# Designs tried in a protein design run: designed miniproteins, single chains, continued (5). Part 97

Each design is a single chain, and the fold is of that chain. pLDDT is the mean over its residues in the fold that is shown.

## One batch from the design tools (miniprotein)

Design m19368
Fold by ESMFold2-Fast:
Structure m19368 (fold): chain A 59 residues (1-59)
Amino acid sequence: SMEEIRREIGGILEEELRRRGATREALDAAKAQAVARFPEHADLVEEVAREIARAYGLE
């Protein structure tokens, strides 16, 4: 389902930020990784990444 895909994308992004620290550079790398796994959902990856960026003050 789309909800399950969204949850998995969020997991990928959050895990990379835990590994590298919550920076814009780390978020950009995490986005690339998520898009590689879900290329058909690139727009959804951007949406989830934007929400995470806002939550961490990265914008």
Scores: mean pLDDT 85

Design m19369
Fold by ESMFold2-Fast:
Structure m19369 (fold): chain A 92 residues (1-92)
Amino acid sequence: STFDNYLSLMRRRSQTMSSDDMMGTFSSISRSIIDIVRQSRDRDTADQAIRTLNQMHDIITNSTNNDPQITSQTQNIRDQSINDINSIINRS
């Protein structure tokens, strides 16, 4: 699935990129995930998107050895993205 492709990309990026570049990548992918949910307006797609965002958070925090600053930044991106997804679905 497209979500599995995003997870694979994040896993590869986590091995070679700086923390700043990983944050940029996560922000970009999060926007793409939100756009998929906006187009589908389907609860199952939204639930898959939320699971994907949670897994991306885990990948980044694990690759940075749970750095508190990076964990806080990725938590903020995840939480804002989940809020946006829930807003889209609850208004559909």
Scores: mean pLDDT 85

Design m19370
Fold by ESMFold2-Fast:
Structure m19370 (fold): chain A 80 residues (1-80)
Amino acid sequence: TRERMEELLERLRSLGLAISDSEAERLLKQGEGDFERFLREVGRYLRERQRLSEAEFEALLKKLQLSPEEAAAMREGFEA
């Protein structure tokens, strides 16, 4: 849901990531009604825009309390 997508973005901000309102709106638009698609876009964003290392990404992922399938979707985006 959009609510869950927004909660994830706020969780990322609370963990110290600088995500602008325009970046958040872009991610929400790209995920449009599909949480796994949203997670792939967030994973890609974390690599391309936030420039996280693999170790930083894995540490962050553990704090997000995602299911194994949701974590896999986010990893797919990060690796792409």
Scores: mean pLDDT 84

Design m19371
Fold by ESMFold2-Fast:
Structure m19371 (fold): chain A 99 residues (1-99)
Amino acid sequence: DEEKRREELEKEIAAHLQEIEELLREKLLLARELAAARKGHTVTEEVLALSEAERAEVEALAARLRAMYAELERAAEESLEKALALAREYRAAVEAEAA
């Protein structure tokens, strides 16, 4: 049944996306916590500049997640099997970066 096969592929893609989002969310939270912790130290130009750089890193991680979702949506429009393969590649890449 084509409908059941489509539902199973969509479920598997969603599971990979959720795991990618959790891994990237952990990176975003850690970067945000480090930036917040540094705000408790001396108010100097160097500390302010470092805080802005850390803010840029958090923004870059969020942009990366948005780009991954956009590419996966495009792949899914062509083929759910291609979207699943891409989701697996993205997950492996994010896991390798965490190692």
Scores: mean pLDDT 65

Design m19372
Fold by ESMFold2-Fast:
Structure m19372 (fold): chain A 65 residues (1-65)
Amino acid sequence: SDEEKIKKFVKEKGLDEEVFRQLMAYVYDHNKDIEDTIKEFEKMLRGSNGVVPGFGVLHNPELYL
């Protein structure tokens, strides 16, 4: 399910459970695709050196190209 995809992403990146709720709200409120949301979030992480305002600091995330 879409919820499990976001939950898995949050766990893999070592993010707080509150981030899961925020991402779920973002997906539903803005009618976003899960994969697109994850891609956008990873792009923000790269542009901010792993710091995303409002989402917190990641614990050394594995970012791919």
Scores: mean pLDDT 61

Design m19373
Fold by ESMFold2-Fast:
Structure m19373 (fold): chain A 68 residues (1-68)
Amino acid sequence: MKEKEEEKRKKLEEKAEEFGSLESAASEEQKKIVLEKLLEVFLEHDPEAGIELLEEIIENQEKVKAKE
């Protein structure tokens, strides 16, 4: 695995947290658009790494929501 992948992973985690805090601006449609854009980027770069990153982010997001 490439070292730069870990750096991009951290940036995605930070962006996911920031997106999660956008309560007044984020609608269901907006969430779908963001996910579509992320999928396009991962499909062009490395789909396997993208799937792993998305799964981890989603799992973490679910844990946070369940805790609240």
Scores: mean pLDDT 62

Design m19374
Fold by ESMFold2-Fast:
Structure m19374 (fold): chain A 85 residues (1-85)
Amino acid sequence: NIIEKIEEIFKEMYEKGAENREVLEETQERIEEITKDLDEEKREQILNEAFQRFLENNPELAEFLEEMRRLSEEGKTSEEIEAEL
């Protein structure tokens, strides 16, 4: 189940230190690998579903993940996100 795999990747990212640039890059690569056969619309849908499920199961991480999303939306790189966390 691809959604469960993405959820597990998010969990591992946080456990390894999501503020670390190498961890963020590894997480991105793993997500891209497991979603590579999906079209853009389906990929976006699955990523959103996995993210929502992860937040529901880990509500204490919601604030941290929301901050990461905000920094990403501002066009900051993984390196810049690491510097602000």
Scores: mean pLDDT 69

Design m19375
Fold by ESMFold2-Fast:
Structure m19375 (fold): chain A 55 residues (1-55)
Amino acid sequence: ISPATLTVKGDQLTVSSGGEATVIMTDGSKKTLKKGETVDVSKVLAVEGAEVTLV
């Protein structure tokens, strides 16, 4: 699958392009984010199949 692009803006991580991204949370759970969805960056441990851009 084509990698999604995740953008960090302030304390928010948002899927800005591509499609869906899988995020590993600090508690060990996995969450799938769709385009335009946002999660607190402090709650994110790792990202699978996506690139991260700081804005």
Scores: mean pLDDT 75

Design m19376
Fold by ESMFold2-Fast:
Structure m19376 (fold): chain A 100 residues (1-100)
Amino acid sequence: MDENVKENIIKSFTEAVDEVLSKIKDEEAKKLLEEFKKKIIEIANNAKSAEELYENASKLIDETKEEIENSKASEEEKELIKNFLERLKLGLENVLELEK
């Protein structure tokens, strides 16, 4: 994977997560998103291909969605975070298609 593409993906992920974090009030949900941010950056930095990035990031997204659903956050905040994570997954699919 191109290093400039990797840097742009990491920047986009961090900016997107920070935007959602600014809107969340629940402490548990904030912690889960901060842990997600750290892990997604690790995945992006360690990915050797767009396929590897997509597979590992999609797994983390699905795991984080389940953790959020089981959290004490409000239903409104859970929907906001789940919708964000789903959009992020779609963005990853677009990156994978461009790198084919």
Scores: mean pLDDT 81

Design m19377
Fold by ESMFold2-Fast:
Structure m19377 (fold): chain A 61 residues (1-61)
Amino acid sequence: SPEAQAVEDEYDRRVQAVLDDYHARYATASPEEQKQLQAEMVAQLDALAAERDARLAQVAS
C-alpha cells in the first residue's frame, strides 16, 4: 500500500542516518570508543526495526 511504502521509505532514511553517523564517529574514535559505537549502532538499528514493524502493523488495517 502507499502508506506501507511511505513507512518503509521513512525508516530506510532513518537507518541510513544511523549508519552515516556511526561511520563518521567510527573514523575518529579510539578502539575502546569504536566498540561502544558498534553496540550503540546495533541497539539503534534494533529499535528502528521494532518501531518500523509496529508502524507497518498500524497501516495494514
Scores: mean pLDDT 87

Design m19378
Fold by ESMFold2-Fast:
Structure m19378 (fold): chain A 62 residues (1-62)
Amino acid sequence: SDRAVALGVAMLRADGVDPATASDAQLRGAAKAGAGLAGIDPSSLTEEELAALARQVREAGS
């Protein structure tokens, strides 16, 4: 969701990480945390859904 992506971007930036250059592991971690803050259970996300959110976090943060 847009909110999960925005929260993921905000978390990376708060940690001093640029989403455009972040590692896949950092992007996935931010996507899971952003989803959780947005009210989505991160454990309910498939690998494909998590990868898609991680890509959206990178793109939105660029």
Scores: mean pLDDT 83

Design m19379
Fold by ESMFold2-Fast:
Structure m19379 (fold): chain A 60 residues (1-60)
Amino acid sequence: STIIIKDENGNVLGETEVEGATMEDVKNGLKLGGTEILEEIDENTILAENNGKKVFVEVK
């Protein structure tokens, strides 16, 4: 699975390939890193915030 992190303007900040990663795995990893999950936009996309910065996290 491809994990893509975008800023609020749609710019790609980072991309990581993780085999077999689920949305639950991604959410758990973000929470452990101090990231707050603000909204689940769809089954593959969440809105999150870390240190006052909003990001979109997409799992493909």
Scores: mean pLDDT 81

Design m19380
Fold by ESMFold2-Fast:
Structure m19380 (fold): chain A 94 residues (1-94)
Amino acid sequence: MELRKLLEEHLEKEAKEVYEKYKPLVGEEEAKKIAEEAKEIAWKELEREVSFSEEGRKKLNSLEKVLEYMEKVFREVAEEKAAKLLAEKKKKEA
């Protein structure tokens, strides 16, 4: 479906933004890993909401809402993973 390609392109853009944002904080390798993992989780969460939830299907009844949902999940996952890495680094340096 054309929709899947559109979502994939949007998620690639978000991955690039997350990578650039966290690269100076956690390093190039870790920032790339965070972006890729957040991308994978965003796809899994969307599939879960659409496939296993009638409420999820009602909530995600437009392309705009699907994009907003994926962006939210992506950013939340990336932020959580970055925060965990920074906390672990702080514990080693303390």
Scores: mean pLDDT 75

Design m19381
Fold by ESMFold2-Fast:
Structure m19381 (fold): chain A 107 residues (1-107)
Amino acid sequence: SLEELKKKVEELLEQTRKKLAEIAKTLSPEHQKIVEKVLESLEDIARIALNEIKEGKDKDAIEARVELHVLALKQRVKKELPEDAAEKVISVIDDFTKQLLELIRQA
């Protein structure tokens, strides 16, 4: 159901928030703000995907849009964070994306 999907996506976002918060606490205040914007971007990506599923849009097209937005986000992370921090944040983004795509496919 859409409500069950929404709940699972909200749980995934909460797990992702906690992982990003652990990374952020090791960083400068400026870099912490970048990590906060990463979470906001992932929340937006999930919200858009859920809305498109609710509207009955093609799942392959939804998945392609998610992957495109995630690619742009990862490129921004590589430019704005130190290499070690960027690698950790990208790992969290990749795990989030894999789980979100699996949830979309099951919807």
Scores: mean pLDDT 91

Design m19382
Fold by ESMFold2-Fast:
Structure m19382 (fold): chain A 58 residues (1-58)
Amino acid sequence: SMEDIERRAERSARGLMAVLEADPALARALAAKYAGIEVTPADTVEQIAARMREVLLS
């Protein structure tokens, strides 16, 4: 469902944000390898969640 996709995207975004705060290089590698997206410390949880949602809808 869309609600499940949104929840999964937000959870993934929050997890990636936590890794970005500790190890930006690791967060970038994980996002690229497992989701095929780019992330940087300048990104917000909302922006990362939007990218994750696009991947989950593909």
Scores: mean pLDDT 84

Design m19383
Fold by ESMFold2-Fast:
Structure m19383 (fold): chain A 83 residues (1-83)
Amino acid sequence: MLTPEEAGRVGGRAAAEAYKAGHDPGTASIVGHQKALEAGGDEGSARAGWAGGSAYVTGNHDIEQAAEMGARAGRAAEKAGAS
C-alpha cells in the first residue's frame, strides 16, 4: 500500500494534469482522487490529491508543485491519523 505522502503526490499530479488537459476543476479533482486510490492510497491520502489539484487551480499552474502540495497534505493526514 502506498504511504499517504506518495498517494497524495500521485493524486495532486493527476489532478493538475487533468486540469491542464482541459477538464474542469471538479472533474480534475475526481481524477486525482481516483488515481490516488488506484495507486493504493486510503481515503485520506486520496483527498490530499484533491488538495494538490486545488493548489494548481489557485494560480501556481505547476504540475510538480501540485504533486508536492498533494504529498504535503497526505503527510499531514497521516500525522493526524496517528493519534
Scores: mean pLDDT 70

Design m19384
Fold by ESMFold2-Fast:
Structure m19384 (fold): chain A 98 residues (1-98)
Amino acid sequence: SKRAKILAQLLKEQGIEISPNSSEEEYIEALIKLGVKKEVAEEIVRLVFSAPLSPEARLEAIAEIGLIASEMQKAGASDEEILKEAEAIVEAVLEEEK
């Protein structure tokens, strides 16, 4: 999708290269590079990979969640608040694939 390509390009400009074919481990490392705590990054990636998303939608979800989670952490949000937002983003991406 165009949105997945735009999000991947924005991450690449920050030195983070991910693709629809990236592994769970590569997505976890990408989230850590964005400033997300390792434990939260692992839970986000687990959530996204457990959802029935296409590889392109998975990239879109991870990129959007990673950017939002990094900003939420800087604002002092709890791990639970970040994971709740991640769930909402996964649901929104799933709805867009219908």
Scores: mean pLDDT 81

Design m19385
Fold by ESMFold2-Fast:
Structure m19385 (fold): chain A 80 residues (1-80)
Amino acid sequence: MIEEEIQKLKKEVEELLKKYSPFADEITRLVREDPEVQEKIREAFKKYPDDLEKFYEDAGFTEGAKLVRLMKKIEELKKK
């Protein structure tokens, strides 16, 4: 139940990243196959848990802000 909702939200995050990237296939491949890229993304979320939203907002990237909100929703569901 909740695990299925979490997986669905994670998939939505990946779909948004793919749809809004002009190089979706290349970026998806790098994220999945390059552990350094995966670590960089994880570190960014760890270091800037709130600032990541501001990062995207300051850059004018509304889609990025939406992605961060989806990730926060996933974290809320994990607590339940």
Scores: mean pLDDT 63

Design m19386
Fold by ESMFold2-Fast:
Structure m19386 (fold): chain A 78 residues (1-78)
Amino acid sequence: APSVEARLQAIADALIKLSEQKTGKEAADEVRKAIEDGRAAGLTPAQIVLRGANVAIKAGVDPDEISEAIQAALDALA
Protein backbone atom coordinates (compact mmCIF):
# COMPACT_ATOMS: atom_id res chain seq x y z
CA ALA A 1 0.00 0.00 0.00
CA PRO A 2 1.25 3.56 -0.67
CA SER A 3 2.58 5.58 2.28
CA VAL A 4 0.54 8.29 4.04
CA GLU A 5 2.85 10.87 2.38
CA ALA A 6 2.27 9.35 -1.10
CA ARG A 7 -1.51 9.42 -0.56
CA LEU A 8 -1.41 13.02 0.73
CA GLN A 9 0.71 14.09 -2.28
CA ALA A 10 -1.70 12.37 -4.72
CA ILE A 11 -4.69 14.16 -3.11
CA ALA A 12 -2.79 17.48 -3.14
CA ASP A 13 -1.92 17.08 -6.86
CA ALA A 14 -5.56 16.19 -7.66
CA LEU A 15 -6.94 19.24 -5.79
CA ILE A 16 -4.42 21.58 -7.46
CA LYS A 17 -5.18 20.16 -10.94
CA LEU A 18 -8.97 20.33 -10.42
CA SER A 19 -8.74 23.95 -9.17
CA GLU A 20 -6.61 24.94 -12.20
CA GLN A 21 -9.09 23.26 -14.62
CA LYS A 22 -12.21 24.81 -13.01
CA THR A 23 -11.02 28.23 -11.77
CA GLY A 24 -7.52 28.83 -13.20
CA LYS A 25 -3.88 28.96 -12.19
CA GLU A 26 -4.24 31.59 -9.42
CA ALA A 27 -6.77 29.38 -7.58
CA ALA A 28 -4.48 26.35 -8.06
CA ASP A 29 -1.57 28.34 -6.58
CA GLU A 30 -3.74 29.29 -3.55
CA VAL A 31 -4.62 25.59 -3.00
CA ARG A 32 -0.92 24.64 -3.28
CA LYS A 33 0.01 27.36 -0.76
CA ALA A 34 -2.68 26.20 1.71
CA ILE A 35 -1.32 22.63 1.53
CA GLU A 36 2.33 23.76 1.90
CA ASP A 37 1.44 26.09 4.81
CA GLY A 38 -0.44 23.20 6.48
CA ARG A 39 2.60 20.91 6.12
CA ALA A 40 4.90 23.64 7.52
CA ALA A 41 2.52 24.17 10.48
CA GLY A 42 2.65 20.43 11.34
CA LEU A 43 -1.03 19.77 10.62
CA THR A 44 -2.29 16.18 10.23
CA PRO A 45 -2.82 14.84 6.67
CA ALA A 46 -6.61 15.11 7.16
CA GLN A 47 -6.32 18.77 8.27
CA ILE A 48 -4.03 19.57 5.29
CA VAL A 49 -6.53 18.00 2.85
CA LEU A 50 -9.43 19.87 4.49
CA ARG A 51 -7.61 23.23 4.18
CA GLY A 52 -6.78 22.61 0.51
CA ALA A 53 -10.35 21.50 -0.24
CA ASN A 54 -11.81 24.56 1.55
CA VAL A 55 -9.61 26.92 -0.52
CA ALA A 56 -10.75 25.12 -3.72
CA ILE A 57 -14.43 25.43 -2.68
CA LYS A 58 -13.95 29.16 -1.92
CA ALA A 59 -12.43 29.55 -5.42
CA GLY A 60 -15.61 28.03 -6.94
CA VAL A 61 -14.91 24.29 -7.22
CA ASP A 62 -17.96 22.08 -6.58
CA PRO A 63 -17.61 19.99 -3.36
CA ASP A 64 -18.84 16.87 -5.20
CA GLU A 65 -16.09 17.27 -7.83
CA ILE A 66 -13.53 17.60 -5.01
CA SER A 67 -14.77 14.32 -3.45
CA GLU A 68 -14.61 12.59 -6.85
CA ALA A 69 -11.07 13.90 -7.53
CA ILE A 70 -9.83 12.71 -4.11
CA GLN A 71 -11.35 9.24 -4.67
CA ALA A 72 -9.88 9.02 -8.20
CA ALA A 73 -6.41 9.99 -6.90
CA LEU A 74 -6.54 7.30 -4.19
CA ASP A 75 -7.86 4.68 -6.67
CA ALA A 76 -4.93 5.45 -9.03
CA LEU A 77 -2.49 4.55 -6.20
CA ALA A 78 -4.16 1.17 -5.50
Scores: mean pLDDT 85

Design m19387
Fold by ESMFold2-Fast:
Structure m19387 (fold): chain A 68 residues (1-68)
Amino acid sequence: MEEEKKLLREQLKLTAESMLKTPGISAETAKSQVDFSIDSMVRRGLLSEQEAEELRKELHELIEKLSK
């Protein structure tokens, strides 16, 4: 459902922010971790490939902004 997808997006954003607050985690490591989580969600049928691509872009942009 749409609500479930919104919750997943919010959880991934919080996870990315939490990773960047952790000492020793680089922006590239955070990007790799969110990509892995998104790929897992696609494999589980929770996200389409198109939704996954848009979410990767959004989270990568967020990570880059927070790491500057």
Scores: mean pLDDT 78

Design m19388
Fold by ESMFold2-Fast:
Structure m19388 (fold): chain A 69 residues (1-69)
Amino acid sequence: MALSNEELRAIARELAEVLGVPEERADKALTRAVILSGGKPTKEDVIRGAEAVGIPGELVRRAIEIAGA
């Protein structure tokens, strides 16, 4: 299922605020996920986008859980 813009922002916020990922890097991960998915990113697209910019997939999975997405 595709994530909403609200869910994507929540994931970015949890990555930055709770998990200590720099905000700029979190934003790059989400931008890549949007590009790779043609504007309809799934949880897997977000994980792949994050790994491509050096964020461990495990941190992204935790951010998704915390965000309730």
Scores: mean pLDDT 78

Design m19389
Fold by ESMFold2-Fast:
Structure m19389 (fold): chain A 98 residues (1-98)
Amino acid sequence: SMELEKFKELLKKLAEKYPAFASLPPEEETELLAKVPNPLSIDEIIEMIENGEIKTLEEAYKKFKEMIENYKKAYPEGSPLVKMAEEAEKEVKKLIEE
C-alpha cells in the first residue's frame, strides 16, 4: 500500500538519524537475545515489508513499537539507548497518530 511504502521511507530516515537501531550490533544483540525472544532492528522491519511478511501500515507500526519495547526491557531505565528509543517512539507517533 502507499501508506506502507511511505512508512518504509520514514523508517529509512529514522535509521539514518538513530544508527543504534538501524541494525543489531554484536554486543547489543547479545543483551537483547538474553532478555527478549525476538530482537528487532529498523533494517529487519524494512526487510519484512519488502519480502511481504508485513502487508499493512498497522502491522509495520506494531513491529516498530515491539522494537522500542525490546530496548526498554533489555536496557536500564534512563540509559542512553532507552532515551533514544523513547525519542524515536515519540517522533514516529507524531507522524502516524497525530
Scores: mean pLDDT 79

Design m19390
Fold by ESMFold2-Fast:
Structure m19390 (fold): chain A 64 residues (1-64)
Amino acid sequence: SLGIAVDVKGDQTLKVGLPGYKLAAVEVENGKATVVEAVDGGTNTIKVEAPGEWAKVTVTAEPL
């Protein structure tokens, strides 16, 4: 599996390219994350809301 952690400030849309992987999970601290689009082996779109200014988003991907 693959894990990606990113700190985001404010409300943002993340586009995460995962060639060879599928999106397995999205976890968030101090905010809310919504998967808008999930594409196996492609670009996944995640909307992040960080009302307290900063949120930590962890994306987990598994091999196709």
Scores: mean pLDDT 84

Design m19391
Fold by ESMFold2-Fast:
Structure m19391 (fold): chain A 83 residues (1-83)
Amino acid sequence: SSKEKEEEFEKKAKELAELMAKSTGAVRASGALVLRYATKLSAEEAVEAAERGIEVVKLGMKDVKEGEEAAEKLVEEMEKKLE
């Protein structure tokens, strides 16, 4: 149901925000952009975006360059879905 997906999004968004607090620079900023764009998506797509955002921030914590590249691609995909 929509409510279940909204609750799942809130949980994933909180997890992403906690990971962003442990990151810096472009990786952290990319997480913030994912959350911003997710608010314009359906609840189901928002959950998927938050989950992918979590993976991107985790990648950036291991390798900043790979995380930044993955974040840029994710943001581009989300922008295309909003066109």
Scores: mean pLDDT 78

Design m19392
Fold by ESMFold2-Fast:
Structure m19392 (fold): chain A 90 residues (1-90)
Amino acid sequence: MSDTQQKYIQMGQYIDNAIATLVRSGRVDVAHQVFQMHMDAVMHYDQGDYSSAVRTVQDMVDYVQSTPGVPQEAIDYMQQALDIMQQIVS
């Protein structure tokens, strides 16, 4: 597997960890929205639209940071996902 593909998988794992944290904290509403945005980012990436994919992951970070009552652990996972995504598209 390429280094890029391994990073993309790791990015997805951070998003999955954020979703799991949100579900455990009772924020199923936020988890659902993050999941939908992640599917949108995957679609952009698969179509070769890397700029839209990065923007969608940034929008996901902005969403969890601006939403009241989101646990810091979920925000930290989303920030790690964005950091990896930026490495992939640099």
Scores: mean pLDDT 87

Design m19393
Fold by ESMFold2-Fast:
Structure m19393 (fold): chain A 90 residues (1-90)
Amino acid sequence: SIEEVIKLLKEFTEKAIQKIKERDVAGFKELVEELKEKIRELEKDEEVVEALETMADNFLKAVEEGEDADEVIEELKKKTKSAIEYLKKK
């Protein structure tokens, strides 16, 4: 359900921020892979799945490319908030 996906995004955001602060790139990548798997299990709307996977992949690129931790955390908070607002429209 959409509510379960929203809950998943909130949990992901909290864990992801911790991994970014710890400089744990491998752990962050694992969280992104787990998020994408769970989204595909919970959601059948391909539009929603694609939007959330794109968001997650963009964060992974930023972390892998060595962007500043504070900047990545700010972007993560902004993008996850936007994603939750998008989901509430469905």
Scores: mean pLDDT 82

Design m19394
Fold by ESMFold2-Fast:
Structure m19394 (fold): chain A 66 residues (1-66)
Amino acid sequence: SHRDLVKQMLRRFARETWDSSVEEAQKAAERLLQELRDLGVPEDLLQQAQAALQDILTAIRSRQSE
C-alpha cells in the first residue's frame, strides 16, 4: 500500500540521514517527496510524509545545533 511505502521510505530516510548535514538532509527530503509524488502517492499521505520529514529534519538540527 502507499501508506506502507511511505513508512518504509521515511524509515530509510531517517537511517540514511543520521550523519548528514541539515542542508544535505533537506535536499534528500525534497527528493523523497518528489519521488513519492512521481509514484502517485495521494495528497493526504504526501502531507503526512512532509510533516514526518520536517520532524526528522528538526531532530537532525537539534543534534547539530551549537
Scores: mean pLDDT 82

Design m19395
Fold by ESMFold2-Fast:
Structure m19395 (fold): chain A 108 residues (1-108)
Amino acid sequence: MTESFLPEDEAEELEKRLKENIEKTTKKTIEEVKELGKELPEETVKEYLEKIEELKKEALEEIKEKAKNVVSTVAALIRYIGRLEDIILEVRKKQKEIEEKKKKEEEE
């Protein structure tokens, strides 16, 4: 039986730890989006929060399906973290564009 990389007990502990990491990372990312996006339109912030929630659901489902495959579950977590970081960078970029526009209007 070469398709199971971990004993059942170790697979359950890995799944639990990965789910806890997703929950913690999601909460931190939501807080960062709200803080960084404070000058963004409310609807734009809401769209990012909804996207984060959908990505979380997808990551949790993938981990549940692939819990016995360590490489696949760890890869799913890494992809999820990367997608959250991309959202943070996009929010930060939009916030900076608003700040730069305000600064240019004050210098004219």
Scores: mean pLDDT 77

Design m19396
Fold by ESMFold2-Fast:
Structure m19396 (fold): chain A 55 residues (1-55)
Amino acid sequence: GRYADAARTLAESGLSPATAGALMGANTGADPEQLAAAMARGDYEEAGRLAEAGA
Protein backbone atom coordinates (compact mmCIF):
# COMPACT_ATOMS: atom_id res chain seq x y z
CA GLY A 1 0.00 0.00 0.00
CA ARG A 2 0.93 3.68 -0.32
CA TYR A 3 2.06 4.16 3.31
CA ALA A 4 3.97 0.85 3.46
CA ASP A 5 5.89 1.93 0.32
CA ALA A 6 6.59 5.32 1.97
CA ALA A 7 7.89 3.52 5.10
CA ARG A 8 10.30 1.42 2.97
CA THR A 9 11.49 4.56 1.12
CA LEU A 10 12.24 6.34 4.43
CA ALA A 11 14.22 3.29 5.67
CA GLU A 12 16.12 3.02 2.34
CA SER A 13 16.96 6.76 2.60
CA GLY A 14 18.96 6.01 5.78
CA LEU A 15 16.58 7.61 8.29
CA SER A 16 16.61 6.14 11.81
CA PRO A 17 13.41 4.33 12.91
CA ALA A 18 12.72 7.13 15.43
CA THR A 19 13.05 9.87 12.77
CA ALA A 20 10.94 7.91 10.23
CA GLY A 21 8.27 7.26 12.90
CA ALA A 22 8.20 10.94 13.90
CA LEU A 23 7.86 12.09 10.25
CA MET A 24 5.08 9.57 9.49
CA GLY A 25 3.29 10.45 12.74
CA ALA A 26 3.46 14.20 12.04
CA ASN A 27 2.02 13.68 8.53
CA THR A 28 -0.73 11.14 9.45
CA GLY A 29 -1.62 11.66 13.14
CA ALA A 30 -0.52 8.09 13.99
CA ASP A 31 1.48 7.37 17.18
CA PRO A 32 5.15 8.11 16.36
CA GLU A 33 6.36 5.66 19.07
CA GLN A 34 4.37 2.76 17.53
CA LEU A 35 5.56 3.77 14.03
CA ALA A 36 9.20 3.90 15.24
CA ALA A 37 8.84 0.41 16.79
CA ALA A 38 7.42 -1.04 13.54
CA MET A 39 10.20 0.65 11.50
CA ALA A 40 12.87 -0.72 13.90
CA ARG A 41 11.53 -4.27 13.29
CA GLY A 42 11.50 -3.71 9.49
CA ASP A 43 7.73 -4.26 9.56
CA TYR A 44 6.87 -1.71 6.87
CA GLU A 45 3.40 -3.21 6.28
CA GLU A 46 2.52 -2.59 9.97
CA ALA A 47 4.04 0.93 9.81
CA GLY A 48 1.89 1.58 6.71
CA ARG A 49 -1.25 0.20 8.43
CA LEU A 50 -0.67 2.45 11.49
CA ALA A 51 -0.13 5.51 9.25
CA GLU A 52 -3.28 4.77 7.19
CA ALA A 53 -5.37 4.29 10.38
CA GLY A 54 -4.04 7.62 11.75
CA ALA A 55 -4.85 9.52 8.55
Scores: mean pLDDT 80

Design m19397
Fold by ESMFold2-Fast:
Structure m19397 (fold): chain A 70 residues (1-70)
Amino acid sequence: MIEKIEVKGATKVPKSVIIEATGLKVGDEPSEERIEIAELRLKNLGLFKSVKIEYDEETKTFTVTVEEID
């Protein structure tokens, strides 16, 4: 189960908005499919040049790294 969601690279967009857009929640089952869907959702917002989501099984943490459009 996901225990934590972290956001990196957010400057203009609130971290809460980014997390909500991914559809990821604490307590969800981590899967490659969920990561792919979350990345597509963020890309579809048109606010980011790049998006990357990584899961660390040791810390049970999803890290969402974004690069915002200037």
Scores: mean pLDDT 80

Design m19398
Fold by ESMFold2-Fast:
Structure m19398 (fold): chain A 76 residues (1-76)
Amino acid sequence: LEELVEKMRELAKKVKDPEIQSLFLEAIEAIEKGDVDAALEALSRAYRVMAKKKSMTPEELEAIRVLQEALRAKRK
């Protein structure tokens, strides 16, 4: 969990959009509370916003996908 939180903070620093940064912070808070469903919802919203703005690289989109899969694995 700590490793996932650190990866999300790294992504948030690279993203200058305050809306997307807010969604990453929301996901981090949800993870720290143990609410994996809320964290996945926040990451899904961030992914949609970033994809819609067409400002994200394929590598950044892939990083979010990997984080979502890791969170789903922790859900069990």
Scores: mean pLDDT 73

Design m19399
Fold by ESMFold2-Fast:
Structure m19399 (fold): chain A 95 residues (1-95)
Amino acid sequence: MEKLREEFREKGRELGIEIGRLLVEELSKTRALSEEEKELLIESIAREVAKLGEEWPAMVAAGVSPEEWRRRTVETLERGLRAFAEALAARAAAA
């Protein structure tokens, strides 16, 4: 069980990095992002998706519904975006 959770945590992190890179690409079309801001967005998404990935084996074993999978995925992405926004606000306040 533990090794499987660790494996899916890493897979979740890899997926989160890919999603974060796509979000950076889309945001860069409408605004200039610093390299530090790009890294912060990618890391914020990757961290939250990695946490969700750890839960995937247990969710499959529990027979979680497609509706619940969608809800948890949306909440995970919202947490990543919120963490990014909070980090940006903290840096602006410190400047």
Scores: mean pLDDT 83

Design m19400
Fold by ESMFold2-Fast:
Structure m19400 (fold): chain A 130 residues (1-130)
Amino acid sequence: NEKEIIREANELARKYVEEHGPEHVAEAAALAQKYIIERETEHPVFREAALKAVDKALEYLKAGDYEMAYIYLALASQYADLGRRFPDISDEEARRLIALLDKRYFAPTPEEAQKYGEELRKLLEELENR
């Protein structure tokens, strides 16, 4: 039950902030996202990638690198979304989508990010039309 999982994740975040203080709201949000990913991301390759991305975001939050933390939380969200949308695609197809998302998010220029975004969009359209 997705609504119950979201409710439990929100309660986990609330308790974390109550116990650790308001300065830990970003860590609380990341832990809530991790709780949802573990339960709602059906495709195992995307679930593993999303969980690793949240763990990286938590490491960056503890180091005070909020820019890198934000990037990894965004990646975790995108991996988890793909794992819910495409539970039955092959592991190879899942890894290809992950590689394109990584290239987009870590692109050295906006032009390269747009190029990888267009390649990702075309592959997603092909998978959706199966």
Scores: mean pLDDT 89

Design m19401
Fold by ESMFold2-Fast:
Structure m19401 (fold): chain A 72 residues (1-72)
Amino acid sequence: SSVQQQVASLRRLQALARQFGDDDFAAQLDGLIAQMQQNQVTVEDLLSPDALQQFQQRGAAVVTQAQRAARA
């Protein structure tokens, strides 16, 4: 399902967040994943447009940090 695929992607993002010290974001991802699995909904269903934008920006920051570490 789309929910199952998205949960798998968010768990990978959570691992990166923990690896690069964004423990607050990793905790937010735990909460979102739990709600997605309990309610069978996507992240877009759970977050307002503003919250979704902030979430995407934070996710992008973690990915950018991972990319910088890979270049070093």
Scores: mean pLDDT 85

Design m19402
Fold by ESMFold2-Fast:
Structure m19402 (fold): chain A 95 residues (1-95)
Amino acid sequence: MDYQIKLTKLLIELLKEELERKKKEGVDPEKTRAPGGVYGLRYGALSTGVQFMLSKGEISPEEAQELLDIVREASRTLSISEYNKLLLEAVKKAD
């Protein structure tokens, strides 16, 4: 598997798991949302990664929409430090 595709898939899976964990704990997404567009810039790179996977035929349009929904929800719910922790974990797993 292409390293960039593997890393993107692993990171989004970790984001999904963390979102499910926070939902189980009753965390309100609005309470963790960063103000302004800074959170959007970071998650914009992941959205580009999902579009790249779609363009390579690695995922279907329906799967791409599901992954983009995870990225959008994560951008509203997760802090920068939580994102960085999951990114590091994804990098370790992609090796």
Scores: mean pLDDT 72

